# Designed miniproteins, single chains, continued (4), part 88

Each design is a single chain, and the fold is of that chain. pLDDT is the mean over its residues in the fold that is shown.

## One batch from the design tools (miniprotein)

Design m15051
Fold by ESMFold2-Fast:
Structure m15051 (fold): chain A 93 residues (1-93)
Amino acid sequence: SLSPGTREDVAARLRAEVDRVLTESTDEALRAAARAALVALETALAPSGTTRETTVVYRTEEGKVVTERYRLTSVDGRLADQELLSRRETEAD
């Protein structure tokens, strides 16, 4: 794997890019890819055998803001399980 310092820098940049795509893009395929990338990143950063929760926020073509919460289980730096805990849709202000 990457060194700790390099992992933090790459993680910060990827999180920023995912946030930008989910905030600005109306392309559902690109948004789906961004969500998958965030889940993969959070899974890779989790210690083996650890569960953690992550939140994904994105806008729909209808202008709604979707907030999804996931429980991720990581084993040996790989995603072993992904569970959708909640999904909320709110109107964008």
Scores: mean pLDDT 69

Design m15052
Fold by ESMFold2-Fast:
Structure m15052 (fold): chain A 81 residues (1-81)
Amino acid sequence: MSKEELIEEVKKLIAELKELLKEILRNSTDPSLRAFAKHALKELEELEKKIPEMSKEELEKVKRQLQRSLASLKEYKKKEM
């Protein structure tokens, strides 16, 4: 996989995570959950700023971490809804 392909995959995962976190902010009245979602969105924005400067190895690690986070958040949504 090229570095450009990895960047695209990582950006896609970040976009999917942001949409789920925004959905939590729109639908949830739980202050703790809202605080978590706001914090996670800020972390994803900081991560996006670093992506162009990352090595292939760093991008692959980030992709793996984001995939796990996305799976966990989708599982959480399934249990809460």
Scores: mean pLDDT 80

Design m15053
Fold by ESMFold2-Fast:
Structure m15053 (fold): chain A 66 residues (1-66)
Amino acid sequence: GGARSGRAAAEAGAAGDAAAASTAGYQMKLNSKTPEGAEAGYRAALAGKAGDAAAASRWGQEAKNA
C-alpha cells in the first residue's frame, strides 16, 4: 500500500540514503490511493534523486500520512 512506501521513503531520507528514498518515493507514487499521497511520493523521489535526503524524508512523511 501507499502508506508503507511513504514510510520507507521517510525512513531512507532520514537515514541519509537519497537513492533508497528516491526508489521508495517512486513506489509510493505508483501505489498511492490518493492524489496527495502520489504527489508526495513523487516529490520524495525527486528530492532523493537530487541528493536532498532531508527533503526526501519530509515528503516521505507526508506521503505516509496521506
Scores: mean pLDDT 70

Design m15054
Fold by ESMFold2-Fast:
Structure m15054 (fold): chain A 65 residues (1-65)
Amino acid sequence: AAASQALVARLQALAAEGGAGVLEAARLMAAALLEQVRANAPSEEFLAEAEAFLERQLAEVEAML
């Protein structure tokens, strides 16, 4: 709960900075999701696919800026 609140507050602060802040917020979000996936992944194959998916999504966000 506290970690989620801190993440949300940081994302809001970064979003207020504009384009560069939005990309940094996306990276922070992806890192937090990857940490959860690593902790809870049922297999190494699932983890690898999830990491690849998040990297692709982050690249798409970067391309939009």
Scores: mean pLDDT 71

Design m15055
Fold by ESMFold2-Fast:
Structure m15055 (fold): chain A 80 residues (1-80)
Amino acid sequence: SIEDKLEEEIKRLEEVRKEYLEKFKDDPEAQAEIQELFDETIAKLKEAAKKAKSDEELAKEMGKIIQEYNDKLAEVRAKY
C-alpha cells in the first residue's frame, strides 16, 4: 500500500540520516543542518499522510517532499 511505501521511505531516511551524521561527526554545524533537514522532511511526510484524501494525493505529495529534500541535501553537501 502507499502507507507501507511511506513507512519504508521514512526508514530509508533514518538510515541515510545516520550515514550523514557519521560523515559529519567532527562538524557540529553540519550535523545540526542534517538533523533539521531530516526532522523537517519526516514531519512533512507524516503530515501529508494525515491530510491526504486519496492514495494518489499522498503519492504526489510524497514525491514533492522527497524532491525538495534531495535539493536541500545537495545544498548541504555542497556547503560542507
Scores: mean pLDDT 86

Design m15056
Fold by ESMFold2-Fast:
Structure m15056 (fold): chain A 65 residues (1-65)
Amino acid sequence: SPMEQVQQEQQSRLASINQRARRELAAETDPVRQELVRGSAHVLQAALNWATRLQLQNIRKQLSQ
């Protein structure tokens, strides 16, 4: 379904964000910079979740017509 495709894309993008953050954290020894990496990942995850919510809402509107 279109909703399932959007959810699969969200999972793939979340995995990419998390993998990138893990690589950056593995290379970083400064606690302050580690916190910035974690914060940046959280912001990207929040933005992706918001975009996904909007996409799913749009699909629901189209299906309810």
Scores: mean pLDDT 86

Design m15057
Fold by ESMFold2-Fast:
Structure m15057 (fold): chain A 81 residues (1-81)
Amino acid sequence: SALEDFLKQVQEMKKQVEAGADGEKMLKEAINLILTSDVIPVETAIGLILRAIGLLLDGASGKEAALELLRETEEYLKKQL
C-alpha cells in the first residue's frame, strides 16, 4: 500500500541519518518527502515540519531535527496502519 511504502521510505531515511548521512541535507529531503506525500494530510505535514524547524531555532543540529521529524512521521504512519 502507499502508506506501507511511505513508512518504508521514512524508516530508510532515518537509518541513513543514524548511519551518518548529512543531517542538513537529510532534513531538507525529509521535508520535501513529507510535503509531496499523498499519505499525510497537509495540516499534519505542516505541524511535523514546524516542530522540526522549532528544534533548529532552539539550537538543535540538522541531524537532531531530521531524526525527530522522521521519528514523529514514522509514529504518525504506524497509527494509521
Scores: mean pLDDT 87

Design m15058
Fold by ESMFold2-Fast:
Structure m15058 (fold): chain A 74 residues (1-74)
Amino acid sequence: SKSVDETKEELLKRLEEVSKYLSEEEQKRLQKEVDKFLKELENSDLSDNQKRLLLGATEGVLEIRRAVTNLIKR
């Protein structure tokens, strides 16, 4: 079972991969949204299992965004 920190690290790697398909302004906007989400998650009373599930769901959304952006640019 992955720790919350390991799951967060995987989310940040996915963010970096998605950012390669985005403009500088889009990268800054997405980074700000992810930073806000992570701060709210850290300040929440959620269990580690709940935090891990939410982080995984957010990574999935980033992967969909990457795929859609790649299709639009082709």
Scores: mean pLDDT 77

Design m15059
Fold by ESMFold2-Fast:
Structure m15059 (fold): chain A 110 residues (1-110)
Amino acid sequence: SMEELKKKILELLEEARALLDRLRDLILNRAPQAEIQAQLGEFARTLSDIIELALAMYPDNEELKEVLGQLGETVRLLTQAIQNGDLAAALAHVDEAGALLDKAKELIEK
């Protein structure tokens, strides 16, 4: 049902936020690169599922599409920063991704 799908998207957004917060902690504590990359992979997979489901459920919500597009681009830049060992840039992109996740949740909860 539409309500069950909305609930699933909101649950995935909460999961993505928790994964992102964990990624931030790993970067701040200078965890091994393999652990940071594994956490980024978990986050990126969860985000991919969110984007697919949200775009399917809300095809006419232009503001949500813009936020999800910005989120996808932010994660691309975050991935590059982590691959390059630019932890300062990675932290900035994590914080931006968090704000965009919070905005997507607000738009879906309405």
Scores: mean pLDDT 90

Design m15060
Fold by ESMFold2-Fast:
Structure m15060 (fold): chain A 66 residues (1-66)
Amino acid sequence: KLEEKSKIMKEIAKLVKEAQENGITDELVDKIADLLMKALGVEPEKRDYIKKIVRESLEKIQELLK
């Protein structure tokens, strides 16, 4: 349901903010990737690829905020 996806997106936003405040960790990347996969119905085989995109996106966001 739409409500469930909204909750997942809010959780992702919270984790992105934690990465900005406390730094990018493998644990945060894993949590964000797992939530994105759940929200979008992505296959487990693509997890490593999603993790790579998440890490790269977080790094670019940190550069933008400097």
Scores: mean pLDDT 78

Design m15061
Fold by ESMFold2-Fast:
Structure m15061 (fold): chain A 77 residues (1-77)
Amino acid sequence: AEEARRKGIKAFEEGRIDEAIAYFSEAMVRDPRHAETLYDLGELYKSLGNDAAAKLVYQRALKLDPDFERAKKALAE
């Protein structure tokens, strides 16, 4: 799971959006309750200026794990 998540982040930084989505999707399929993958994707979207996409993935993370405090705090900003 960790390796797929890291590969997703690197692919997105290199502009390979389809590859990044595929890696993050695979990480979520392997660990469907691992909301941190979506949180990291949200942080990455923010870093690239995609605030709308960041909000969507934070909301999805909270839908998967309602007790995910870091995602709650990110949405409260």
Scores: mean pLDDT 75

Design m15062
Fold by ESMFold2-Fast:
Structure m15062 (fold): chain A 97 residues (1-97)
Amino acid sequence: SSPMLSQEERQLINDLAKRKKEGLPPLSPEEQEKVKQLDKQISERLQKLGKQMAKDSGISMEEVEEKGPEALEKSIAGEKMSLEEYMLGMIYELIKN
């Protein structure tokens, strides 16, 4: 989800993700600064969301820090994983970004 983002900010993020995937040329300096500011705000919101998800799922922050990195690496590598490992990787990604 995109918590507390405007429609224009959501569109910009989606467009940037597509541009990164397609290897298109870099954004203008003004657009790059907007991206940095949005990325910081999103990162802070995602960290809060990740902590709340861990609490709601009964997963300790210690478990997220200990097991999360390995779970995230498995997810990125496309390896088979349990639902619990998938959740740990997602929560870790949210908290670390």
Scores: mean pLDDT 73

Design m15063
Fold by ESMFold2-Fast:
Parts: C-alpha cells; sequence; structure tokens
Structure m15063 (fold): chain A 93 residues (1-93)
C-alpha cells in the first residue's frame, strides 16, 4: 500500500540519518493510512514509521530547532491519526 511504501522510505531515511526526510515520509505514511482507513496491521506499521520519523527529525542537527520541532510534531500527529483510525494504541504514548 502507499502508506507502507511511505513508511519504508521514512525508515530508510532514518537509517541514513536524514531526519527531515524521515519525518516527512513518516508524516505522509501516517496520513495516508488514516485517510485510506487502513487495517490494524498497516496502521501499526504506518504509525511506527511516523514515530521513528518524528524521533529522527527531532535529533537532526542539520535542521534549526524550529524546523526539527515542526517536522517531529507533524509526524507525531500523523502517527496518532493512523493509530486511532486503525483501532490500535499509538506508539510511544
Amino acid sequence: SKALELAEKGKKAAKEGKGKEAGLYGAEGGLEAAKSGSDPETSRKAAEGAALGAKQAAKDESLSGTESTGYAIRAIGAGISAALVGGIEPPGT
């Protein structure tokens, strides 16, 4: 699914230390999972990707504090939305 593809892109970006890209892909994956009404497993994977993206964005030293916070909050919100729509517990809450 598109949500899982975006989550996988975010995971790769996170592994490479690309916090901005990880946060953006995590947010897009979470929002896509929420929008499509994904099943619990797909929603969990998307929410986990969003949480990982938020963590990497928050600690990306190439970004300003405002930028890293903005990308992290966006990804966190998307992950929570995916989890709620999928009927699962949000990661890290």
Scores: mean pLDDT 78

Design m15064
Fold by ESMFold2-Fast:
Structure m15064 (fold): chain A 65 residues (1-65)
Amino acid sequence: SHGDEEGADAAAAGAAGAPGATPASQRTVLMGRKGHGDLAGAAASSMGGASAEAAQRAANGWLKG
């Protein structure tokens, strides 16, 4: 876990530091799913999973030290 402090700070800033970006991003993903249908769900899940996983790993790395 290299750059644990830097990674965790970036993840926290993205969630709390950018209030306008966070809700907008969530709405965009939801709209995509409704418009695209079932196939969009798989694609959005892959992107969401990768993004969420990266943020979780960064936060976990920082918390663990």
Scores: mean pLDDT 48

Design m15065
Fold by ESMFold2-Fast:
Structure m15065 (fold): chain A 114 residues (1-114)
Amino acid sequence: SMMDKLEELRKKIGLTLEDSIASERVKADIAKALPALEAAGISKELIDELRKLVKDPVSKLDEFSPEVQAVFLVLLAYYEFLLHKAMPLQVFVITELPEAAKALEIIGKTVFNS
């Protein structure tokens, strides 16, 4: 499944969900970008899941769609300083999860260009 592939890539990169500082930064970035994501036409379903993710414990990440997991894991790689190992994850997201890739572009523009 796509979720199994995301977990494989997470483990290979060495991303840790237990890094509470990195995880809280990811949630803050997503929360800040929610209005921009809605304005850019990201689906209501993905927006609603992202709203739930920012309120829920990170331990529940595996209960979310592959799109939400992909958004979280790519942002986590940035905050854990593992983006240089995350190219296979980024390629997978761009090719297999195009709406997650679009959401990541909008989040990046909102957070890093503000």
Scores: mean pLDDT 85

Design m15066
Fold by ESMFold2-Fast:
Structure m15066 (fold): chain A 98 residues (1-98)
Amino acid sequence: SRAELERRIRGLELALKGLELIEKGLETEDEELIKKGLELLYQAIVVLGGTVLPEEELEEQIEKFAKLIKENKEKVLEEIKKAKKEIERLLEELRAQL
């Protein structure tokens, strides 16, 4: 339905913004931007029907993933570029259905 379509669009827009913040954080060596991007990706997952984590567990996972992302900068940047293109394609497809 339209409500489900709008929810999917909103979730994908949050995911795209999250990836853009992680990308910027890696380029500028700003760990706080990486963490903010991860928080937006988590919000996107919740909007798209994913599991809600307790706040303490979420904070621990964000710290862990921020470290892993920094350790794998080149690979993560390549994966983000591919994911952004796929999300943009999906958004165009979903918006055409409105």
Scores: mean pLDDT 87

Design m15067
Fold by ESMFold2-Fast:
Structure m15067 (fold): chain A 60 residues (1-60)
Amino acid sequence: KYVLVAELLSRTMSDAEIAEFEAANKLLQEGKISVDDLTQLATALLAKHPDAVVVLRSEK
């Protein structure tokens, strides 16, 4: 079995912004936040960084 992980790829995002999104995605997988919380964060980051792409991939 695998887990889908969302990654943000951007030329303009800071390491802190990428880390914030990754941390939120892990909290969602742990059931500590809602999908709506992650969606709000992703929407805000994409609005600031229009070059950003969300990539879904499988992990072990």
Scores: mean pLDDT 72

Design m15068
Fold by ESMFold2-Fast:
Formats: structure tokens, sequence, C-alpha cells
Structure m15068 (fold): chain A 85 residues (1-85)
């Protein structure tokens, strides 16, 4: 699957964008975390749900609202990766 990856700061400003290919959301999150050297990734699914992953590839939270997932990540870290399928 193809993912658009953005590096965001705590204010939601996009600092960098890239495209990556990964087998699933977990692998995409791990790849983005490693590439941007961040601790958290938010993956936005095609159905509008969102998943938050840590640097070890663990799913730590699920949201039906993209904005709630982004706000959750902002509380955890000054920088995080945002992925869109």
Amino acid sequence: MKYTVALLDKDGVILEKEEIEAKNSKEAAKLAIKKFKVKYAVVINKDGTAEVYDENGNLIAKFDDIQEAIEYARKLADYFALLTE
C-alpha cells in the first residue's frame, strides 16, 4: 500500500512530506518513525479511522475521529509522523 507521510510539529505544522510503500499500517508507521526519528506515528485509514503507533510498532490507541488522534499524538510528543493511505 502507498502512504503519504508528513512530519508534524506539536502545532500541526507540516515540516516534511514523503511517500512510502508498506505492507500494512504497522509497517508504514515503523518506517515513518525510523525515517523521521520520531517516537509516534498517526495512521489515517481510508475509512476515516485513525491509529496511533509507538516507536516499537505497538498500537497504543484507536480513534474514529482523525482530529482526536492528532490531538492525542500532540500531547505525547513535540514531533510525530502523520500517514495517509
Scores: mean pLDDT 85

Design m15069
Fold by ESMFold2-Fast:
Parts: C-alpha cells; structure tokens; sequence
Structure m15069 (fold): chain A 96 residues (1-96)
C-alpha cells in the first residue's frame, strides 16, 4: 500500500547504484596509475564499502515497503562487487 514510496525507493536505489558505478570508474583510473599492491588495496576498500551497502539493503528488505528498492540495491552493488573482485584478483596476480 506504499506504492509511491516503493517507486521513490527504486529511483533512489538506481541513483545510488549509478553513483557507485562512477566511483568505480574513478577507482579504475587511480588504480591504473598505482603499483599493483596499492591498486589491490584500493579495490579491496571499494569492495568493503559496497558490501556495507549490501548489508544495509538486506536490513531494508525486511520491510515490505522497501523490499523492491532493496532488491535493486542488492543487484547493482553485487554486480559492482563481482567486477571489482575480478580486478582485485588481476592486480594481486601482478603483485606476486
């Protein structure tokens, strides 16, 4: 019965995912200029932050009013975590 809150929540979730995608592009540019070990640390910090946001989305999913918004958050952030983990593995391999 909170259709407007669900719609606004989904829009906010999409905007936050887009912001995190922009932050990820910045991380990629900075990492390319760093040593492999320093780049790995930068990607780990990004992953840790994205995982914090996923935990918040899990808590929000317990409220039926925010369940759809939480699903949108979780999907977008998980995709970014997966891409960041791939980059992290590549930099860790280069540091070895």
Amino acid sequence: MAEKLNEEGIKLAQERVEKMKKDFETVKKIADAMSPAAAAGLYQGFIDKAQENLKLAEELSKDPVFAKAAEEFSKGYQELIDEANKALADYQARAA
Scores: mean pLDDT 80

Design m15070
Fold by ESMFold2-Fast:
Structure m15070 (fold): chain A 84 residues (1-84)
Amino acid sequence: MRLLGESFDVTTEDGTTVTYLLGNAEVPLRDSLRPGDRIELDLHFKDQTPTETKDVRFSPVTFVVGADGDLRQEGPTSKAFLIK
């Protein structure tokens, strides 16, 4: 599955917010998710610009399966992600 967000914000320990642009991310999911299921994901991304590539790691984030089958972030720790 791919993350469909074009960007996300990471807040560092000193309170600085850094915005990353996503190309693609691979997310480990179980074979069958149902609406109302909750999963906890460790997110790893490569943020690629024309001149730079950064590895980005995000702490475990809880996602809930919506009625449309999309994964939606639960909790207040970053910009919301939607995974289709």
Scores: mean pLDDT 51

Design m15071
Fold by ESMFold2-Fast:
Structure m15071 (fold): chain A 77 residues (1-77)
Amino acid sequence: LDEEVERARALIEARAAALAPVVPPELVERLRAVLLEGVRKIEELRRAGASVEEINKALEPLLEELREIHRRIQEAL
């Protein structure tokens, strides 16, 4: 899990770096923050023994925020 979390963080940073030249900085930072918060919540909930269903439900607000960020990024491109 910890190794997977670190890989996820590395992928998030790589994605943010790839978007930085073509997307407004505010959207890149917002995307990075939401994705890192998602990883943090998954790590916390897995450590607490939460089910996949409980984790998915806890992530719903972050997924809605991610959809809004994605929409704004597409509009900016």
Scores: mean pLDDT 78

Design m15072
Fold by ESMFold2-Fast:
Structure m15072 (fold): chain A 99 residues (1-99)
Amino acid sequence: SPEIEQLINAIISVLREFVRLAEAHGLDTSELRELIKKLEDPSLSDEEKLEIAEKALKIAEKLVEEFLKRSEDEAEKQTAEHLLYALKNSTEKLKKLVE
């Protein structure tokens, strides 16, 4: 589905942006990197990609929330809050496509 592919590509972009922020702060992104790699596999069905994307978004949201609790830099917190908003928005769009 073109709509699913567009959403998955948008999710990959948001996840990669978060991985970049998280890695700069010493957070373990190994599970997220593995899930991003799976999302880029063209052999996966749309259903499989949606399930992997949901899992990746949940993991990323928890990591952003953990970052926000530990960070003392207001500019970094604002960036993380914007990413958290983008992750939650992606999750809502994903839920609409599942049913």
Scores: mean pLDDT 83

Design m15073
Fold by ESMFold2-Fast:
Structure m15073 (fold): chain A 88 residues (1-88)
Amino acid sequence: SMAELEEARAIAEEIDKLVQKAVEAEKKGDLKTAIEYLEEAIKLLEANREKLIAYAVSLGASREEAEEGLDKVLEALKKKKAELKEKL
């Protein structure tokens, strides 16, 4: 439905904002806050994976491209979180 696509878009925008806040916190040396924002972004992505795939497909991606893209983003976020935890 259109309401589900609007919800998925809002979730995608929230994930992007959380990642940006994590980057800004890291630049300021606030690693704990950066990790917390990354954890929230990862949680939102995992909880809403199917909605985000449907949204990407609605924008012209194939399902395979959408799944691969989201998996790469999730892997990158988890890797960044692990790197920051090693610096604590």
Scores: mean pLDDT 89

Design m15074
Fold by ESMFold2-Fast:
Structure m15074 (fold): chain A 84 residues (1-84)
Amino acid sequence: DYLAELQELIDRLFSALDPDNRGVITHEELRAWAERQGYSQEEIDALLAEADAAAPGRGVVTREELARWYAEHLNASAEEIAAL
């Protein structure tokens, strides 16, 4: 299931960038992580735009905010979101 895979990816991302369980990751942490993974500048810009769209103007994103934004913008149904 794509949404379940997305939730797992988000959980892995937060485990890598939020090992202290603060419940948030910063845009700077996300950018640095993406650069280490070998993402292009265009891919990094897109990722940061997505994070900002999930929590506009805050410079940080929670696990729930990111999961909700992807679910909404990928046209996920309520039933599919409940499976996350």
Scores: mean pLDDT 69

Design m15075
Fold by ESMFold2-Fast:
Structure m15075 (fold): chain A 61 residues (1-61)
Amino acid sequence: MLSEEELEAAERAILRAGLAAADAAPPEQSNQAFEDAVRRALAEFRARHPDQDLRLRFLPA
């Protein structure tokens, strides 16, 4: 089981990946690039830690 610090680090890493993708994308694709990068990073995290429920505060429920 991951510690709270590791979960927060994972959440920040996922957010950073999204922001980096959005910044690299054309303005008209920025939101989609952010969402795609966040979903991909979250899927990778869940594949490595299937028993961990990571709640991303910046994504709708």
Scores: mean pLDDT 73

Design m15076
Fold by ESMFold2-Fast:
Structure m15076 (fold): chain A 90 residues (1-90)
Amino acid sequence: MRYESEAVDTVGKPVKIKVTAETVSPEEVLLEVEVEESGKKARFVGSLTEVAAAGNRFLAEVPSVSAALVLELEERDGELVPVAKVISVA
């Protein structure tokens, strides 16, 4: 999955980001977050098993850009698919 979204920096300024979420195994998602204006990137790996165990919600943080990414499992056509959602961090 790829999408553009907004987060906030440490002083509450909106920051446009690009998020790429790629399922690399049945148990893992690779997440890449890019700050559109600066081109800075951060990468992290989320566990789909941990998302399911946490009630279909996984929070990952990108401290260098003050962004927090929520990965949620949504049911679509009888399958659980990972959907990335950005949540602001101050």
Scores: mean pLDDT 60

Design m15077
Fold by ESMFold2-Fast:
Structure m15077 (fold): chain A 55 residues (1-55)
Amino acid sequence: GDKDKYLAEIAKDNAELALKAKVLKVEVTEDKGVITTEKAKITQNKNTGETTIEK
């Protein structure tokens, strides 16, 4: 849905702008969005709104 698109876009933008890293994978589910880059894995939980960055 629109919320899934927004979640994926904001996570991707943060990865590209903050890390200047190539985005390798984008996964969006009903519960979370996950952006995988060369530098980090960014997970945003849709239920809580929490964002986690793993390097």
Scores: mean pLDDT 66

Design m15078
Fold by ESMFold2-Fast:
Structure m15078 (fold): chain A 64 residues (1-64)
Amino acid sequence: SGVEQAVRDAEEAARLAEKVNREIGEQIREAGELAREHAADPEKVLEYTGRMRELAKEFVELKK
């Protein structure tokens, strides 16, 4: 499934975003909370963690 790995990756992205941009870090944390609330639904977890990663990438200029 990779759900646990996706959540950890998203949490790391959230911490990075918080250092650079506190406002965006809060939005990422909210998405992470939603992912945890829906942990039994892997599709929703992927949606929320994907959103967290895209937010972090956009605002902290992370690139592949």
Scores: mean pLDDT 72

Design m15079
Fold by ESMFold2-Fast:
Structure m15079 (fold): chain A 74 residues (1-74)
Amino acid sequence: SSLKEKEIQALEDFTALLEAAFRDDPALVAEIRALTAETIARLQAAKTEEELRAIMKEYGARVQALIDAGLARR
């Protein structure tokens, strides 16, 4: 399988773990799922390994910001 396919699978697996961890916060889960869907679309459009790495790095930062904001609302 391609690096792109592996990154998409890793995102889906990671999203499932976050959905389980934050099951008591459906709003946060919805925000995380939306970010994952947006990121998968960006990964599918990417043409280089460097673009894939940049997209994944941005996803990590953005998902952490969503979690931090969600926890701050409690």
Scores: mean pLDDT 87

Design m15080
Fold by ESMFold2-Fast:
Structure m15080 (fold): chain A 67 residues (1-67)
Amino acid sequence: STADAAEGVAVLLLAGGGASAEEAERVGQWVIDGNLEEARRAVEEAARRGGLSEAQRAVALKHIDAA
C-alpha cells in the first residue's frame, strides 16, 4: 500500500543515517500525497550527502516506485 511504501522509505532514510527524523517524516508524507518526484529527489540528495549507500538508495527508490 502507499502507507507501507511511505513508512518503508521513512524508516530506511532514518535508519540509514541519510535524513533527520523530520526529513524522513516529510519524505514519507510526500509519498502519501503522491509527490513521488519530490520524494525521489530527497532520497537522491540524502545519498549524495553520503547518508545512504548505493544499495540503500536503490531500496528507497523501489519503495517510492511501488507507491
Scores: mean pLDDT 78

Design m15081
Fold by ESMFold2-Fast:
Structure m15081 (fold): chain A 65 residues (1-65)
Amino acid sequence: LVEKTVELALEKRFDEAYEIYKKMSPEEREKALEELKKNGLSDEAVEGIRGGEEGERAAIRRLLL
């Protein structure tokens, strides 16, 4: 699950990544966020995963700048 969430986030599929992320245990969620940071994702992308659908929309809007 952690690996799949990271993969989807790297493809900017934040809504799908969030659907998997919210099904994880708290420990798996922490690992997923750590792996996202290790893969060099921006704070905006990480926040997109954390915030779900609304966070994903906000992250995409900021990336368009």
Scores: mean pLDDT 65

Design m15082
Fold by ESMFold2-Fast:
Structure m15082 (fold): chain A 99 residues (1-99)
Amino acid sequence: MEEIRRVLEEGARRVEELAEKHKDLPIATQAARDVAGLLRRAAESEDPVEISKLLVAATLIAVGYFVEAELQGDEEAAKATREIMDVVMETGRRVDELL
């Protein structure tokens, strides 16, 4: 559990760094905040099922913002939200390896 918590906290931190990097892109900033919040909630959980559900929710939120950016034709926001999605997917893989 401690290793899973560390991985989730690191994932949240990386997403928060992306929010700061892309602070001029409202869609990317909001996506990063929402995703980081879910990852931090997962880090506070001791229930593997709840952790899994929160990771799925974080992935779906990231995908939703990416699609929104693409529909608006905002290439920079689409790239930023894809970077956020990549961090969530990597975090999920690392958590799965520890379960």
Scores: mean pLDDT 87

Design m15083
Fold by ESMFold2-Fast:
Structure m15083 (fold): chain A 58 residues (1-58)
Amino acid sequence: MKKVISIRDARKIPEIRKLMEELSEKPFTKEEIRKKLEELYPDYEVELTEDEIILTEK
């Protein structure tokens, strides 16, 4: 199953909000952010767009 979460709605998820707070304290590459999201959602394939986080079930 494919889940699409807007960046706005992603900030409402506590785990993602914490990641965003960590991101504000130091620079991360897009690849590092994707890997952190894959740690939060290990059963999903993570794709990042400019406005959305796309989670595809493996």
Scores: mean pLDDT 70

Design m15084
Fold by ESMFold2-Fast:
Order: sequence, then structure tokens, then C-alpha cells
Structure m15084 (fold): chain A 64 residues (1-64)
Amino acid sequence: LSEELKFLEEVRKIAEDAYNKGLTKEEIIKLIVDYVKKSKKFNLTDEQIKRLAEIIVDEIEKTK
């Protein structure tokens, strides 16, 4: 996997672990946003990061 795909997989794992531990959707979104902002891996706006986090959480909810 490329560096970017590996990073997205790590973000998804963090989100899944938080979801399984009983964090709320809003708490998981905040966790993802904070993680992505700290990584500096992507040149994304705050709104784009939040939207990405929402999509990841929705996908996790669908698979559980």
C-alpha cells in the first residue's frame, strides 16, 4: 500500500477501536480530525477533514 493508503488504514483502525470502546460518533469524529491535523500527511481544510471523518464513521457503523 502507498504511504497515504497506509495512513488512512491507521485512521480507520483508530476509529474502529474507539467505536468498539463505546465512544460516540461525535467523539470519534473529533479524534480523527485531531489525528489527521497532527499528522500533516494531507493538505486538507478543517471542513474536508471533518467530512472525511464523518464518512469513515458512517462506513464503520455500516460494517458493525
Scores: mean pLDDT 76

Design m15085
Fold by ESMFold2-Fast:
Structure m15085 (fold): chain A 77 residues (1-77)
Amino acid sequence: MYDRGVIDAEVAGSLHMMAANIALKMGDKEKAIEHYEKAVKDFERAARLARDAGDETTARIFEQNAEEARKRIEELK
């Protein structure tokens, strides 16, 4: 099962996605981009740690979450 690093990175990524969505609803595009960029890094870290632990399925899910955040960034640029 996961070490704390995977869980911490997943939680951080989810919190940054939530913060980005809130910022976007508040009209703060710059803050939303900043939070989405942090979410990308968090989910990429979670994916790497999950893959290192042998959990390819979960790593792919985190990679998809990172890609979703990247698409949000591109839509806002």
Scores: mean pLDDT 83

Design m15086
Fold by ESMFold2-Fast:
Structure m15086 (fold): chain A 83 residues (1-83)
Amino acid sequence: MRRSRLGSMLSVVDRVRQENYSQTDAVGQISHQMQRRRDQSDRDGDDGTRDFFDRVRDLVNQNRDNPSQQIGDIVRDMIRRAM
C-alpha cells in the first residue's frame, strides 16, 4: 500500500473535522476524496490501497447515520492501522 495516499487521506479527515461542514457535506467530502484515491490506486495497479479504500467506503456507508465526527474517527483509525 502507498503510505503517501493514506497520509493525504488522514489530512483530508482532519481538515473536514476542523471546517464546520454539515453532516451530509462532511460525509460527502470524505467519500469523494476516498473515491479519488481509490481510483488513482486502481490506475497505478496498487490493488492493496484500492481494496483498502473499498473496505473503508463500505464501513462509512454502514455508519452513514452516525455523527460525522465518529465517521471521521473510524476512517482515521482504519488508515492508522494500515500504515
Scores: mean pLDDT 75

